# Designs tried in a protein design run: designed miniproteins, single chains. Part 12

Each design is a single chain, and the fold is of that chain. pLDDT is the mean over its residues in the fold that is shown.

## One batch from the design tools (miniprotein)

Design m405
Fold by ESMFold2-Fast:
Structure m405 (fold): chain A 80 residues (1-80)
Amino acid sequence: SEEERRRQLREEFAKWLKEVSDKLNKIFDEKGYSLDEKRKAEYELVKKAHELFQKLERGEITLDEAKEELNKYAEEIVKK
């Protein structure tokens, strides 16, 4: 069903978001980021993930494209 497909997309993308978030937090801890800096970065990442997920649900991008875009965005957060 369409509901089952959407649930599977949500699960897979949420799992990826968790992996990217964990990787990002580890990098920030290594760089000595403050709790506030980590919270700001997490907020930016989650906001981007929500935007990508909306596109994914609408069929505007594939799951692989959504994962790639989120990873690229995380790299940009690290560069700031």
Scores: mean pLDDT 83

Design m406
Fold by ESMFold2-Fast:
Structure m406 (fold): chain A 76 residues (1-76)
Amino acid sequence: MEELAEKFRRKAEAYRKQGDEIKALVYEATAAVLRGDEEKANEIVERLKKYLEYKGLPTSIAEGVKNALEKLRESL
């Protein structure tokens, strides 16, 4: 679990360096779920929602990510 979480964290850093903040936040939140850090995952999803609002993008993207992370958590 920790090794997989670290791989997702590194992917988040790579996407952020490429300017893809949405993918960076998605991979960062997934890494938090894989580590069992529910509070951190929820914090990152809220950051994604605020980023989407700031950019004028649909906040339903953050809701979709939250639902996917809940299904992942149930599968662990």
Scores: mean pLDDT 82

Design m407
Fold by ESMFold2-Fast:
Structure m407 (fold): chain A 97 residues (1-97)
Amino acid sequence: SEARELLEKGKKYFSEGKLDEAIELYEKALELLPEDDPLRAEALRNLGHVYAVKGEYEKAIPLYEEALEILKKTLGEDHELVLETEEELKRVKETYK
């Protein structure tokens, strides 16, 4: 899908340190994805991670929280990806006061 291709390109740009370009690609992917799509959770989590790396925790936190709600609904509260995302969110919240 176009959204998946945008996510893959965004991940590549993020790995290259092209943070703003990664953000644009993840935001474009989100525009293509329905509210309850699991791929939307991946886009939100990746976007939250980029903002956290930039130190923009006030933007990162709500993105992780939305991703986590989708993941819990689609995969269940005990799924490994839910637990990993909860740990990431906790680390960001502990840094941002």
Scores: mean pLDDT 86

Design m408
Fold by ESMFold2-Fast:
Structure m408 (fold): chain A 65 residues (1-65)
Amino acid sequence: MKTRELTVDPGFVSLEDLALIVAGVHVADAISQGKPRPKVTVTRLDENTAVVEIEGGERVVLRAA
């Protein structure tokens, strides 16, 4: 699985909410392309790090700035 790391300032949203938005966008994108709904796992590692893992896709690591 390819890993992408993003450093983000979440602004007015929490890092958890941002991770859920990223997960939702990936699911919606897959469905819009006629692919089956992918399994997505969101894991909060600590106060500054969340991970979104898309089965058959990429792993996105979100870090607070």
Scores: mean pLDDT 75

Design m409
Fold by ESMFold2-Fast:
Structure m409 (fold): chain A 69 residues (1-69)
Amino acid sequence: SLSREELEREVTVALARMWVGLANIFFSQGNYDEAIEAYRKALELAREAGDEELAREVEERLKEVEEKK
């Protein structure tokens, strides 16, 4: 079983992934400002959880959105 701290990190990662999903929807609709805000929230949560892979993915997506804006 995971420790309480590990469970909290897993919940934080799940929240980050939810924000990525929302940001991807905004991006696909051309709502770039909303996509940027959602990706920024996802990045904060990914960094808080120490998920370096997810943080890198979100940083790459943010660069893509900035190029479209």
Scores: mean pLDDT 86

Design m410
Fold by ESMFold2-Fast:
Structure m410 (fold): chain A 76 residues (1-76)
Amino acid sequence: LREEQERLAREADARFAEAVAAAEAGDTAEALAHLDEAIRLAEELARTAREAGDEELAEGARAAVESLRRVKAALE
């Protein structure tokens, strides 16, 4: 379970980095696609952490989801 949480966190971070790179290159469509994947992974991390009773990780993941949604809204 912890390995799954670590994998989800790394994948979410990687997708966000790809979104930032795409946005800087002016590729809004690619940036939005990467942000959608990052949001999905962060939501899965929050759900999995909550089920495992890891409230700190669950809250962190939920905060990340809200931040990613705000970034996505700014690009739209």
Scores: mean pLDDT 82

Design m411
Fold by ESMFold2-Fast:
Structure m411 (fold): chain A 63 residues (1-63)
Amino acid sequence: LPLATLALATVTAVALLKQGTSIASITATLIAKFSISAAQIAALSALLADVAANIANIDAALA
């Protein structure tokens, strides 16, 4: 993904994670919005897992 697209996708993913949306639903939403290929799904899932693990630190950074 281009860096700008990845940043926007990450912000969208964090917002959905904070809403309590599942990683699978977030992945589907990001594919629909950003036309992410199946080949990029693994990288996106890894990013979402990392975001979920670090959400408290992300919340502090975004406050």
Scores: mean pLDDT 68

Design m412
Fold by ESMFold2-Fast:
Structure m412 (fold): chain A 95 residues (1-95)
Amino acid sequence: SELDELVREAGEALRAGDLERALELAERILELDARAAAEVYAGLLARLEAEGAPAEERLRVLERMREAIERLAEENPEEAAAALAELERREAELR
């Protein structure tokens, strides 16, 4: 499927350290599947954290991840609640 191909490409971008491409692919995935998009944003955040990226850059990804979690809440409220709690914890660490 288109989703499977985009997820594969996003994973390749993350492994290659191509964070701009990973973000672009995550935005495209978000139009198709909120859970898959949230996972790509989480991977992007992990890479940014490992590279010591500025708080502003990490906060921008957290903002996009929040949108994905809000969409996920329409399908899986319990899963979305857990993801939101983790997102709020990460945001607090960057303040």
Scores: mean pLDDT 85

Design m413
Fold by ESMFold2-Fast:
Structure m413 (fold): chain A 79 residues (1-79)
Amino acid sequence: SMEEFIAEMRKLSARDAIEALIARLEAERAASTNPEVRAALDGLIADARRLAATETDPAALMANVEGLAETLAALLRGE
């Protein structure tokens, strides 16, 4: 579940958490047949990669990773 995924990410370093999120986003993108969902996932992947490249504060990085993971969870629920 997304809740279990988020809980496991919280046990990781911020850098490992963002990489785990990017991998999950890419897996969901590969599994989706809905072009609107795929486009939204492409945007989330771009945002996550930009965050990984630019955010140097681990606490801020983790907070943003959690926010992106919640956005992914909402997208998968059709929100």
Scores: mean pLDDT 86

Design m414
Fold by ESMFold2-Fast:
Structure m414 (fold): chain A 88 residues (1-88)
Amino acid sequence: LTPEEAYEILMEALRKTGVDISKYEALIRAAAQAIVDYVQGKIDEAELAAALAPLTKAILTDPSLSEEEKQKLLEAVGKAVEEIKKAS
């Protein structure tokens, strides 16, 4: 699994929520790279959690999103991360 393939999985999962995610593209790309690095044994679980935190924080602190939209995005991120881990 490549970082680009992981990025496509994350982007597809997040787009399915119907929420505009264009502003998170850089954070999603960083998250995809971190998940691949974790799967390849380059970083541990704590380092992966730290690498995913900026995306989670950006979603949680976005004043343009409703609480329902934030919940859907965070659930989609969590499911996509587990899908990428299992695909490796």
Scores: mean pLDDT 86

Design m415
Fold by ESMFold2-Fast:
Structure m415 (fold): chain A 90 residues (1-90)
Amino acid sequence: MSLEEKIEEALEAFRKTPPEEVARGLRQNAEAAKAKAEALKDTNPEAAKKYEEAARLAEEAARAAAEGNYEEAARLAAEAEELVEEANKL
């Protein structure tokens, strides 16, 4: 799936969900990515770095979603998802 496809998929899902629920889900994604980064910090620092970056983008996406800015939230969430997929390959 391309970045554009991920953005469109996320945006479609977000439009069907209340802003506070979208923000909550994105915060949960950020916490999951942080946990993976912490677990891999010493054994796979390259993967850990990508999970840390994904967590930051997911947190920014959650803020945008809470403000009702679904377009920015979808873009940031899609970028975070790509980083998680990249990290999972390492």
Scores: mean pLDDT 86

Design m416
Fold by ESMFold2-Fast:
Structure m416 (fold): chain A 74 residues (1-74)
Amino acid sequence: MELAEEYEKKGEEYEKKGDLVKAAEYYALAGRIYAFAGDNKKAAEYFLKAAELLEEVDPEKAKELREAAKSIGG
C-alpha cells in the first residue's frame, strides 16, 4: 500500500510540473500495484487518471488504459 501511495505522490508532482507523460506513468504504476493488492476500485481510478492526462498527447495509450480499467471492473 505505501509503495502505491508513493507512486501516486510522484504522479501528482509531475502533473504539477506539467510533465503529463511522466505523471501518467506513475499513476499507471500506482494502478498496477492496487490491482495486484486486490483494490480494483483504486486500480481503475488511477488507470483512468493516467488516460485523462494522455488523451491529447497519446490517444492510443489513453484508450489502452481505459480498457485496462474496464477489464479490472469485471
Scores: mean pLDDT 82

Design m417
Fold by ESMFold2-Fast:
Structure m417 (fold): chain A 75 residues (1-75)
Amino acid sequence: SVEEELERLIRKLSEQTGISLEEARAMVNGAIETVKRRIERMQAEGAPESVIEDEIREFAEALGISPGVLRKLLG
């Protein structure tokens, strides 16, 4: 599930950086919120769907998740 993928990403970040699970969760949620706001701004500015899909793909790669999971996390 999308929630299981999010929890996996949070655990991975915590393990890689040595920060707490709570701190890792805050960082991951902050990154997703930043991506969501960026996509909403691009849509408001009339960006083509292909450009939006490219941004989602690039952010998903940076986060180490699939684009499909990121799309579901963005709502």
Scores: mean pLDDT 82

Design m418
Fold by ESMFold2-Fast:
Structure m418 (fold): chain A 93 residues (1-93)
Amino acid sequence: NARELLRKGIQAYLEGKYDEAIKYFEEAVKKAEPGSLLRAQAYAGLGDVYERKGEYKKAAEWYRLSAEDFQRIGDEALAEFYRKKAEELEKKA
């Protein structure tokens, strides 16, 4: 269940278990419907983990995918938010 994997990824991230969080978010992405809110959130989670690890280029790539899914579901505010995060991290890489 993609929702349970997303929840586990968030919990692992909050506990600082970044490699565990990555595995859960990657599985959530694979099981989520393309363009869904859940996949957008899992992509954002991957961006957050890679940003915390200092892997800014990877974080930006995941944030851009999250923004695309938020745009598809009509959440223009979150799409813009994650696009701006990606742009800022690309300047640091």
Scores: mean pLDDT 91

Design m419
Fold by ESMFold2-Fast:
Structure m419 (fold): chain A 69 residues (1-69)
Amino acid sequence: ELEEKAKKYENMAKALEESIKQFKEVTDRLAAEHPERAEEIRAQGEKGIKTLEDSLKYAKDKAEELRKA
């Protein structure tokens, strides 16, 4: 079961990496389309990205831990 749990976290990490990429692209497009609000849009985007990056680190660390067990 440890291998299955590790695969779950590895899959979560891949999904989070793709989500972060898409979120950055959407944030950049919105900022470009609304230059008067670009700073606010980028600030909100960076906050969201940081939360996703923290989750990504947790998933990667957990997968590695389970693989070594």
Scores: mean pLDDT 83

Design m420
Fold by ESMFold2-Fast:
Structure m420 (fold): chain A 62 residues (1-62)
Amino acid sequence: SAEEIIEKAIAQLPEDVRKKVLELLKKDPNISLGDIMRQLSKEDAQAFFDALHAQAKEQLRK
C-alpha cells in the first residue's frame, strides 16, 4: 500500500532527513509528498525520492 511504502521509506532515511520529514507530518498530517519534497533541500528530497522508489519497486515485484 502507499502508506506502507511511505513508512518504510521514512524509516530508511538518514536521521536528519527523517526528523525533518516527521516534523512536516506532525505540523500537517495531510501534507502531500510533493509538498514534503518542496520543503526539503535538493539532497534530502533526492534521498527521500530514492527511498520511496526502492519501496515502490518492491510493491511492483508482488
Scores: mean pLDDT 79

Design m421
Fold by ESMFold2-Fast:
Structure m421 (fold): chain A 84 residues (1-84)
Amino acid sequence: DVVALAVEAVRLQLERSYNTYYPKLNPEEQKKFEERLEKLRQEIAEFEQWAATADPSDPELQAVLRELEEVRPELERVIEEYEA
């Protein structure tokens, strides 16, 4: 499932950013970072829901799925690199 693969890759990148930058931020920046992260997680969940419930013949869905399949090797590399 290329959508699940893309979601996992983005999730891992967000976790890397959190672990790298969050401890270096002041409390105001940490709050803004957490708010941004939560918004991104919500947008990812909304995207998954849309992709799962959209009409399979929808040209927009087909275009997105084709684009994700084209970058699948890159998504797989990100996941392998982070999990290694």
Scores: mean pLDDT 78

Design m422
Fold by ESMFold2-Fast:
Structure m422 (fold): chain A 81 residues (1-81)
Amino acid sequence: IKEVLEKADEKKVKEALELVKRGLAAADAGDYETAARLFLEAEELAKDDPVTLGVVRIAIGVASAVDPRFGEAFERVRAAA
């Protein structure tokens, strides 16, 4: 039972990290709305894993600090969710 739950959690962690990777690529391409949606989806998938959630939040923080347009888009998408 624990082993099955660990494999399910590993799958969610991997999916969350793939969403972070796609979100960073979208932000780099200037697609801030898509990046914001991908990061919020990654945060939701990672909510029960503090390490993965930390990685997602650091990525959001760095992207927002580097590009204020992304920060604005992220706050708008988050407020609408």
Scores: mean pLDDT 76

Design m423
Fold by ESMFold2-Fast:
Structure m423 (fold): chain A 71 residues (1-71)
Amino acid sequence: NVNNNVNNQNKTNIMNNGRDTMINNMKNSKTKDEQNAEASKGASDLLSDPRVTPQEAGQTVQQAYQQYLAS
């Protein structure tokens, strides 16, 4: 139980850090193309971790865009 919780927490931390990094990089981008490139890079970085599914990576990208647009 504890080990499963730790693994899930580590995965959540990776996704949250990836989201925050994408938002920061998008805010520092000067063009829409650069913002899209940073989101694509962030998704690829997340998918490099075998614990992250394509669906979870996609949800993280959507969260990053929503938070970026809200700021």
Scores: mean pLDDT 77

Design m424
Fold by ESMFold2-Fast:
Structure m424 (fold): chain A 75 residues (1-75)
Amino acid sequence: SMDDIQNIGQDIVNSIQNNDIQGLIDSIQRFSQIFPQYSDYLQRVIDQIRTATPQQQRGIMTQIHILFQNIIWSQ
């Protein structure tokens, strides 16, 4: 539902603001279940988060935030 999409978007924002890497991964996985067309791309993003240094994770989190702004809040 639209409420589920909005809740996932808010969870992603909250995880990024709190530097909650596991919460972010969990929210991305929930999103990929709703939008399987993004699944391959989002799995690559998750893999990048898991293998990244702490410095690299900050940049990845910014890119995720931009991605979800464009996909979730523009729908």
Scores: mean pLDDT 78

Design m425
Fold by ESMFold2-Fast:
Structure m425 (fold): chain A 62 residues (1-62)
Amino acid sequence: MVPDQEEVEGAAKVVARAALEGLLTEDDLPTLRENLLRAGFSQEQVEKVVKAFREALRKRAE
């Protein structure tokens, strides 16, 4: 299935929450990118999800 805008926002929300809860870390970033690309996300959509993930990791470190 081709990801729509809602799926991209949903993925960003899920990975951000997992990062805040400590379920995903910086070490998971390459696997996250690979999984999103395999799911049909574009490079732009992947970077949007990754940005949300990194922001959540930063907030958790505070």
Scores: mean pLDDT 79

Design m426
Fold by ESMFold2-Fast:
Structure m426 (fold): chain A 85 residues (1-85)
Amino acid sequence: METAVQYHLKGEELYKQKKLEEAAEYYKKAIELDPTYALAWYNLGQVLAELGKLEEALEAYEKALELDPNFEKAKENLKKVKAQL
């Protein structure tokens, strides 16, 4: 069985290949197994923002920041997405 970490790593590989929709699906699988995986929420937010799904990206970044309040990159990207809405 795949672990949350393994799904997250697969998502990163797909993201490097610019397979954004597939990357998002694997980050979602990681979150389904571990909803407290702040990094997976953050990476999902990045991919959703690149796909133009700004409201969904906002929610993903907010969740990452709720789980890790010191996640500086999540805080920065949250502000950028809010500015586009």
Scores: mean pLDDT 86

Design m427
Fold by ESMFold2-Fast:
Structure m427 (fold): chain A 96 residues (1-96)
Amino acid sequence: SEIEELLLRAAELLEEAAERLRELGKEEAAEEILRLVEEAREALEKGDLETALEKLEEGVRVAEEAARELKDLELDLLAGVAALLLGVAKLLLKKS
């Protein structure tokens, strides 16, 4: 599924954002993102694309907030690309 591929790629980008947050000493934000990604992956396994999308959108919000506070370009780009992929997935879900 094209939607599943977009959601999985967004999850991977958020996992990369969590690793970057750990490098920057932001363990709590990293753990929150990883928990949301885990919940999204469980929803995907059950075929619940809407729940997976919602959890990943929450992860993007956490990453974007941290990127603004830290002024970290890598975090900003990772969160931005994940947000774009989720936006495309959301449009495709509405057309189905």
Scores: mean pLDDT 89

Design m428
Fold by ESMFold2-Fast:
Structure m428 (fold): chain A 75 residues (1-75)
Amino acid sequence: SAKAEEVFELAKKGEVEKLKEILLNDPDPRVRATAALALAGIRDKRAIEALKEALKKETDPNVIKAIEFALSTFE
């Protein structure tokens, strides 16, 4: 999707808060999953907090798997 390109640009800039907003609020589960993986790539502790918050609210099984995988990369 067009928003997937936005996610990659935000990841390059280290925009954790904007990626968190996309992860929590984007209507497209594919875009939310991409945001979770982008947050993992940034390697910032604030990304861990965003991913944990998203995991509590997410209902899509593919996005949940992406968040769990993203969190596992910080171990």
Scores: mean pLDDT 82

Design m429
Fold by ESMFold2-Fast:
Structure m429 (fold): chain A 100 residues (1-100)
Amino acid sequence: HMSEVEFELEVTKALIEIYAAISKLAAERHPEDAEQYRRVAELATELVEAIDKKDINKAKEVMERFREIANDPTASPDVRRLARRVAELGEKAIELLKKL
């Protein structure tokens, strides 16, 4: 049986991957914000890779990039909300990794 911690980590990774896919779609639908949406998608993919490698330091580094986007006044409110949500999932993933 998968442990509850391992299961919750897999769910958290799946949610980050969903946000990466949504960000790629948003980049196509919102050309004015496309660069910021692509950046969120790329960082979300890097976060998943860091989680898969159990690299807490890399995951923290990627999360700081999401916090930068979440606080960027040149990014649209929707991009900032998306970055904040992914950062929250990243924080949860780091907490779960520490319990493994």
Scores: mean pLDDT 87

Design m430
Fold by ESMFold2-Fast:
Structure m430 (fold): chain A 90 residues (1-90)
Amino acid sequence: GIAPELKVLGKVPREASSHIEAIALSPKDILVKARNPESGSESEKLLKDIKPGESKIVSLGIGGARIDIEVKKPGESSPGESSSIDIEGE
């Protein structure tokens, strides 16, 4: 299978700096997690019934700020496949 793709949208404030992971829980469901490694602030969202070729935007609360992440499913994902990005805010 193919892992989900992640893209951060807009400007990220310093307090929302995060390690972001998208994990395929099933062929249809993707769990998006964000964690600030300095503060330990965490947030997660479950995307249900996301189809191959579909993109969804999730808004996550980290460190008192909001970040928007585009999650794209380029093809069929196998359970346990993941992708991650690190974002550093200004």
Scores: mean pLDDT 79

Design m431
Fold by ESMFold2-Fast:
Structure m431 (fold): chain A 57 residues (1-57)
Amino acid sequence: DPRIEELAKKYGLTPAQAEGLRTLAEELGIDVAVQYAQRELGLSREEATELIRELLE
């Protein structure tokens, strides 16, 4: 998915990490995915929230 690849590059992630976040948000909800992105991927809450919103459209 070219959009996932572009978002991953924009936020300093691999495409696999970005797709994993999308799946996590879809299955467990946005709040869980935001917490994971902050804790494991080093994103700020604002960056994590924006990325996940863009991943979910």
Scores: mean pLDDT 83

Design m432
Fold by ESMFold2-Fast:
Structure m432 (fold): chain A 78 residues (1-78)
Amino acid sequence: MEAIELMKKAREAFEKGDYETAIKLYQEALEKTPEDNYALKAGIYRGLAEAYRKLGNQEKADEFSKLADIYEEKAKKK
């Protein structure tokens, strides 16, 4: 799945400290993710929240963390 490969590249960028590249790759992964794949969306939103937190953007980190929580709950109900 293209989304999974993009998530892997995003994580590699994050571990190298390239948080802006990680954000771009997570956003591309989200665009490639099917609407009903709630577990994968939750993982992507968690990655976005962590990357924005590292950049000092607490407002966006909190926003994406809330989205991750919503999709984690949806994944549990399926």
Scores: mean pLDDT 84

Design m433
Fold by ESMFold2-Fast:
Structure m433 (fold): chain A 95 residues (1-95)
Amino acid sequence: DKKKLLQKYMDQAAKTGLILKGDLKVAIDQAIQMDPDSKDLVTKAADKTKKLGGSGGGFTSGVTSMFSHLSGNKSMKPYSDKVLSLGDKHVNKLK
């Protein structure tokens, strides 16, 4: 269930170019709910993301960094790798 839910929202986030959107927030919130142990790490990463997110681009970078750290967890690694791959594909296809 976790992998199917994350796959759905991560796929939508990648299609939108990993911009600041509700879809990505929903995916993050669901991940925290399913992995409460990750809540502390996500909260800490979010605080750092706010410092980097002077512009919209900073949010995308911070989010991928956050999922990269979450990839230490067994359920997060495949999705983090997929998000990075899809994000690169989307940017390259966009131009």
Scores: mean pLDDT 47

Design m434
Fold by ESMFold2-Fast:
Structure m434 (fold): chain A 102 residues (1-102)
Amino acid sequence: VSEKLAEKLVDHFVKLYGKEAMHLLADALYKIAKELKLEESAKILKEGFEETSKLEDDPEKQVEVLKKYLSKIKPEDLLKIVKKLSEKIPEFKPLVEELEKI
């Protein structure tokens, strides 16, 4: 379940912003996880941000790495983070509807 949620989230972000911005997605999700006091998710997202930031010249690997880190987050926590993201960035609201079907 987490793997499918991670894939849909990353693919949706790529459609809106492209592959080059994966580190920005990781940072945004990390900030939201901290606001929600999801400590385990925040630690995973911080690691994902650090690893994707090292891959500046390889957008394809950034996508793969971020999907891997997001897949480590509990599905319920990832959905909660994405719901809060959609309140700040309305372009993510269709993604929330898609993820709730999983």
Scores: mean pLDDT 80

Design m435
Fold by ESMFold2-Fast:
Structure m435 (fold): chain A 64 residues (1-64)
Amino acid sequence: DEEERQKQQIEADAELSLAASEQMLKLAEEAAKNLSPEEGKKLVEEARKLYEETKAEMDKKLAE
């Protein structure tokens, strides 16, 4: 019962965090279209790195 509730909370938090970082990546890709190629690439790279790091951390939490 308590373990089931904890698992659901972790899954909900993971989905929210992933959705937020995915949204940030989409915003970065759109903003990059109006920036210089170098600045746009850096912005997208930073947003993608955050997304990948968030995904890895969520996968780690879900494995617990």
Scores: mean pLDDT 77

Design m436
Fold by ESMFold2-Fast:
Structure m436 (fold): chain A 61 residues (1-61)
Amino acid sequence: MEPLVARVVADFTARSPDELTLRAGDLVEVTRAEDERWWHVRLLATGEEGWVPREHLEIVR
């Protein structure tokens, strides 16, 4: 129930409306964490949400 915050470690460009474009250095809140390769996140600066590859994220606590 504690918010999980992650930092984007590499740029990611969305290829569908359900995905979120990220820039390295962005901070995101993880809203849904799948054991598989995709997590649903929210950009802290904009409030935009979408699916991103887990490998582009580093958990910062």
Scores: mean pLDDT 79

Design m437
Fold by ESMFold2-Fast:
Structure m437 (fold): chain A 68 residues (1-68)
Amino acid sequence: PSEEELDLEVELALQIIKGVIAEKSGDYKTAAEWYEKAAEIAERLGDHSLAEDFRQKAEEARKKYEEA
């Protein structure tokens, strides 16, 4: 992989970790933001299925924030 791909893979992992931590702490607004960033990076890596999964997680987190 290129250095750009490695950087994107590292950023993807970091965004996922931040999203999961925020979600587990009940910060659904922040979790939605991190999952959206993860989806964007997954698209840039060409992983459309993973991007769709994270967009769904972001929407679910946003709904939890709005219902709170």
Scores: mean pLDDT 81

Design m438
Fold by ESMFold2-Fast:
Structure m438 (fold): chain A 117 residues (1-117)
Amino acid sequence: MVTLTESGGGTFKEGSSVRLSSKVSGTDFSKSLVGWYREREGEPLRLVASLSADGKTTVYDEEVKGRVTISRDDAKQTLYLDMKDLKVEDTATYYSFVFDEKGRLAFGEGVKLTVVK
């Protein structure tokens, strides 16, 4: 079973920075496409960022481009989403995902981020 264990959520001030983390188990992380989706209240699930298995190709949603950075640590089997200049609109549940070399897609249970003035 592929498992993603997320951390780094909570309540943050507008203009601050946060790192969300996801530790991946049960698959070869180094050969997997990884990323983050988010779900805002009343809105559909939306891709935030993805990172290729080789770490060379990144995709970012236009709404967050320039404020977020996706990265991976293959030795720790952990993916990260670094967000700076937090906005109230960044309030959402964030879901990490892994798409492995066997074609298995798995999501974490979601980590809640709340941004306040």
Scores: mean pLDDT 89

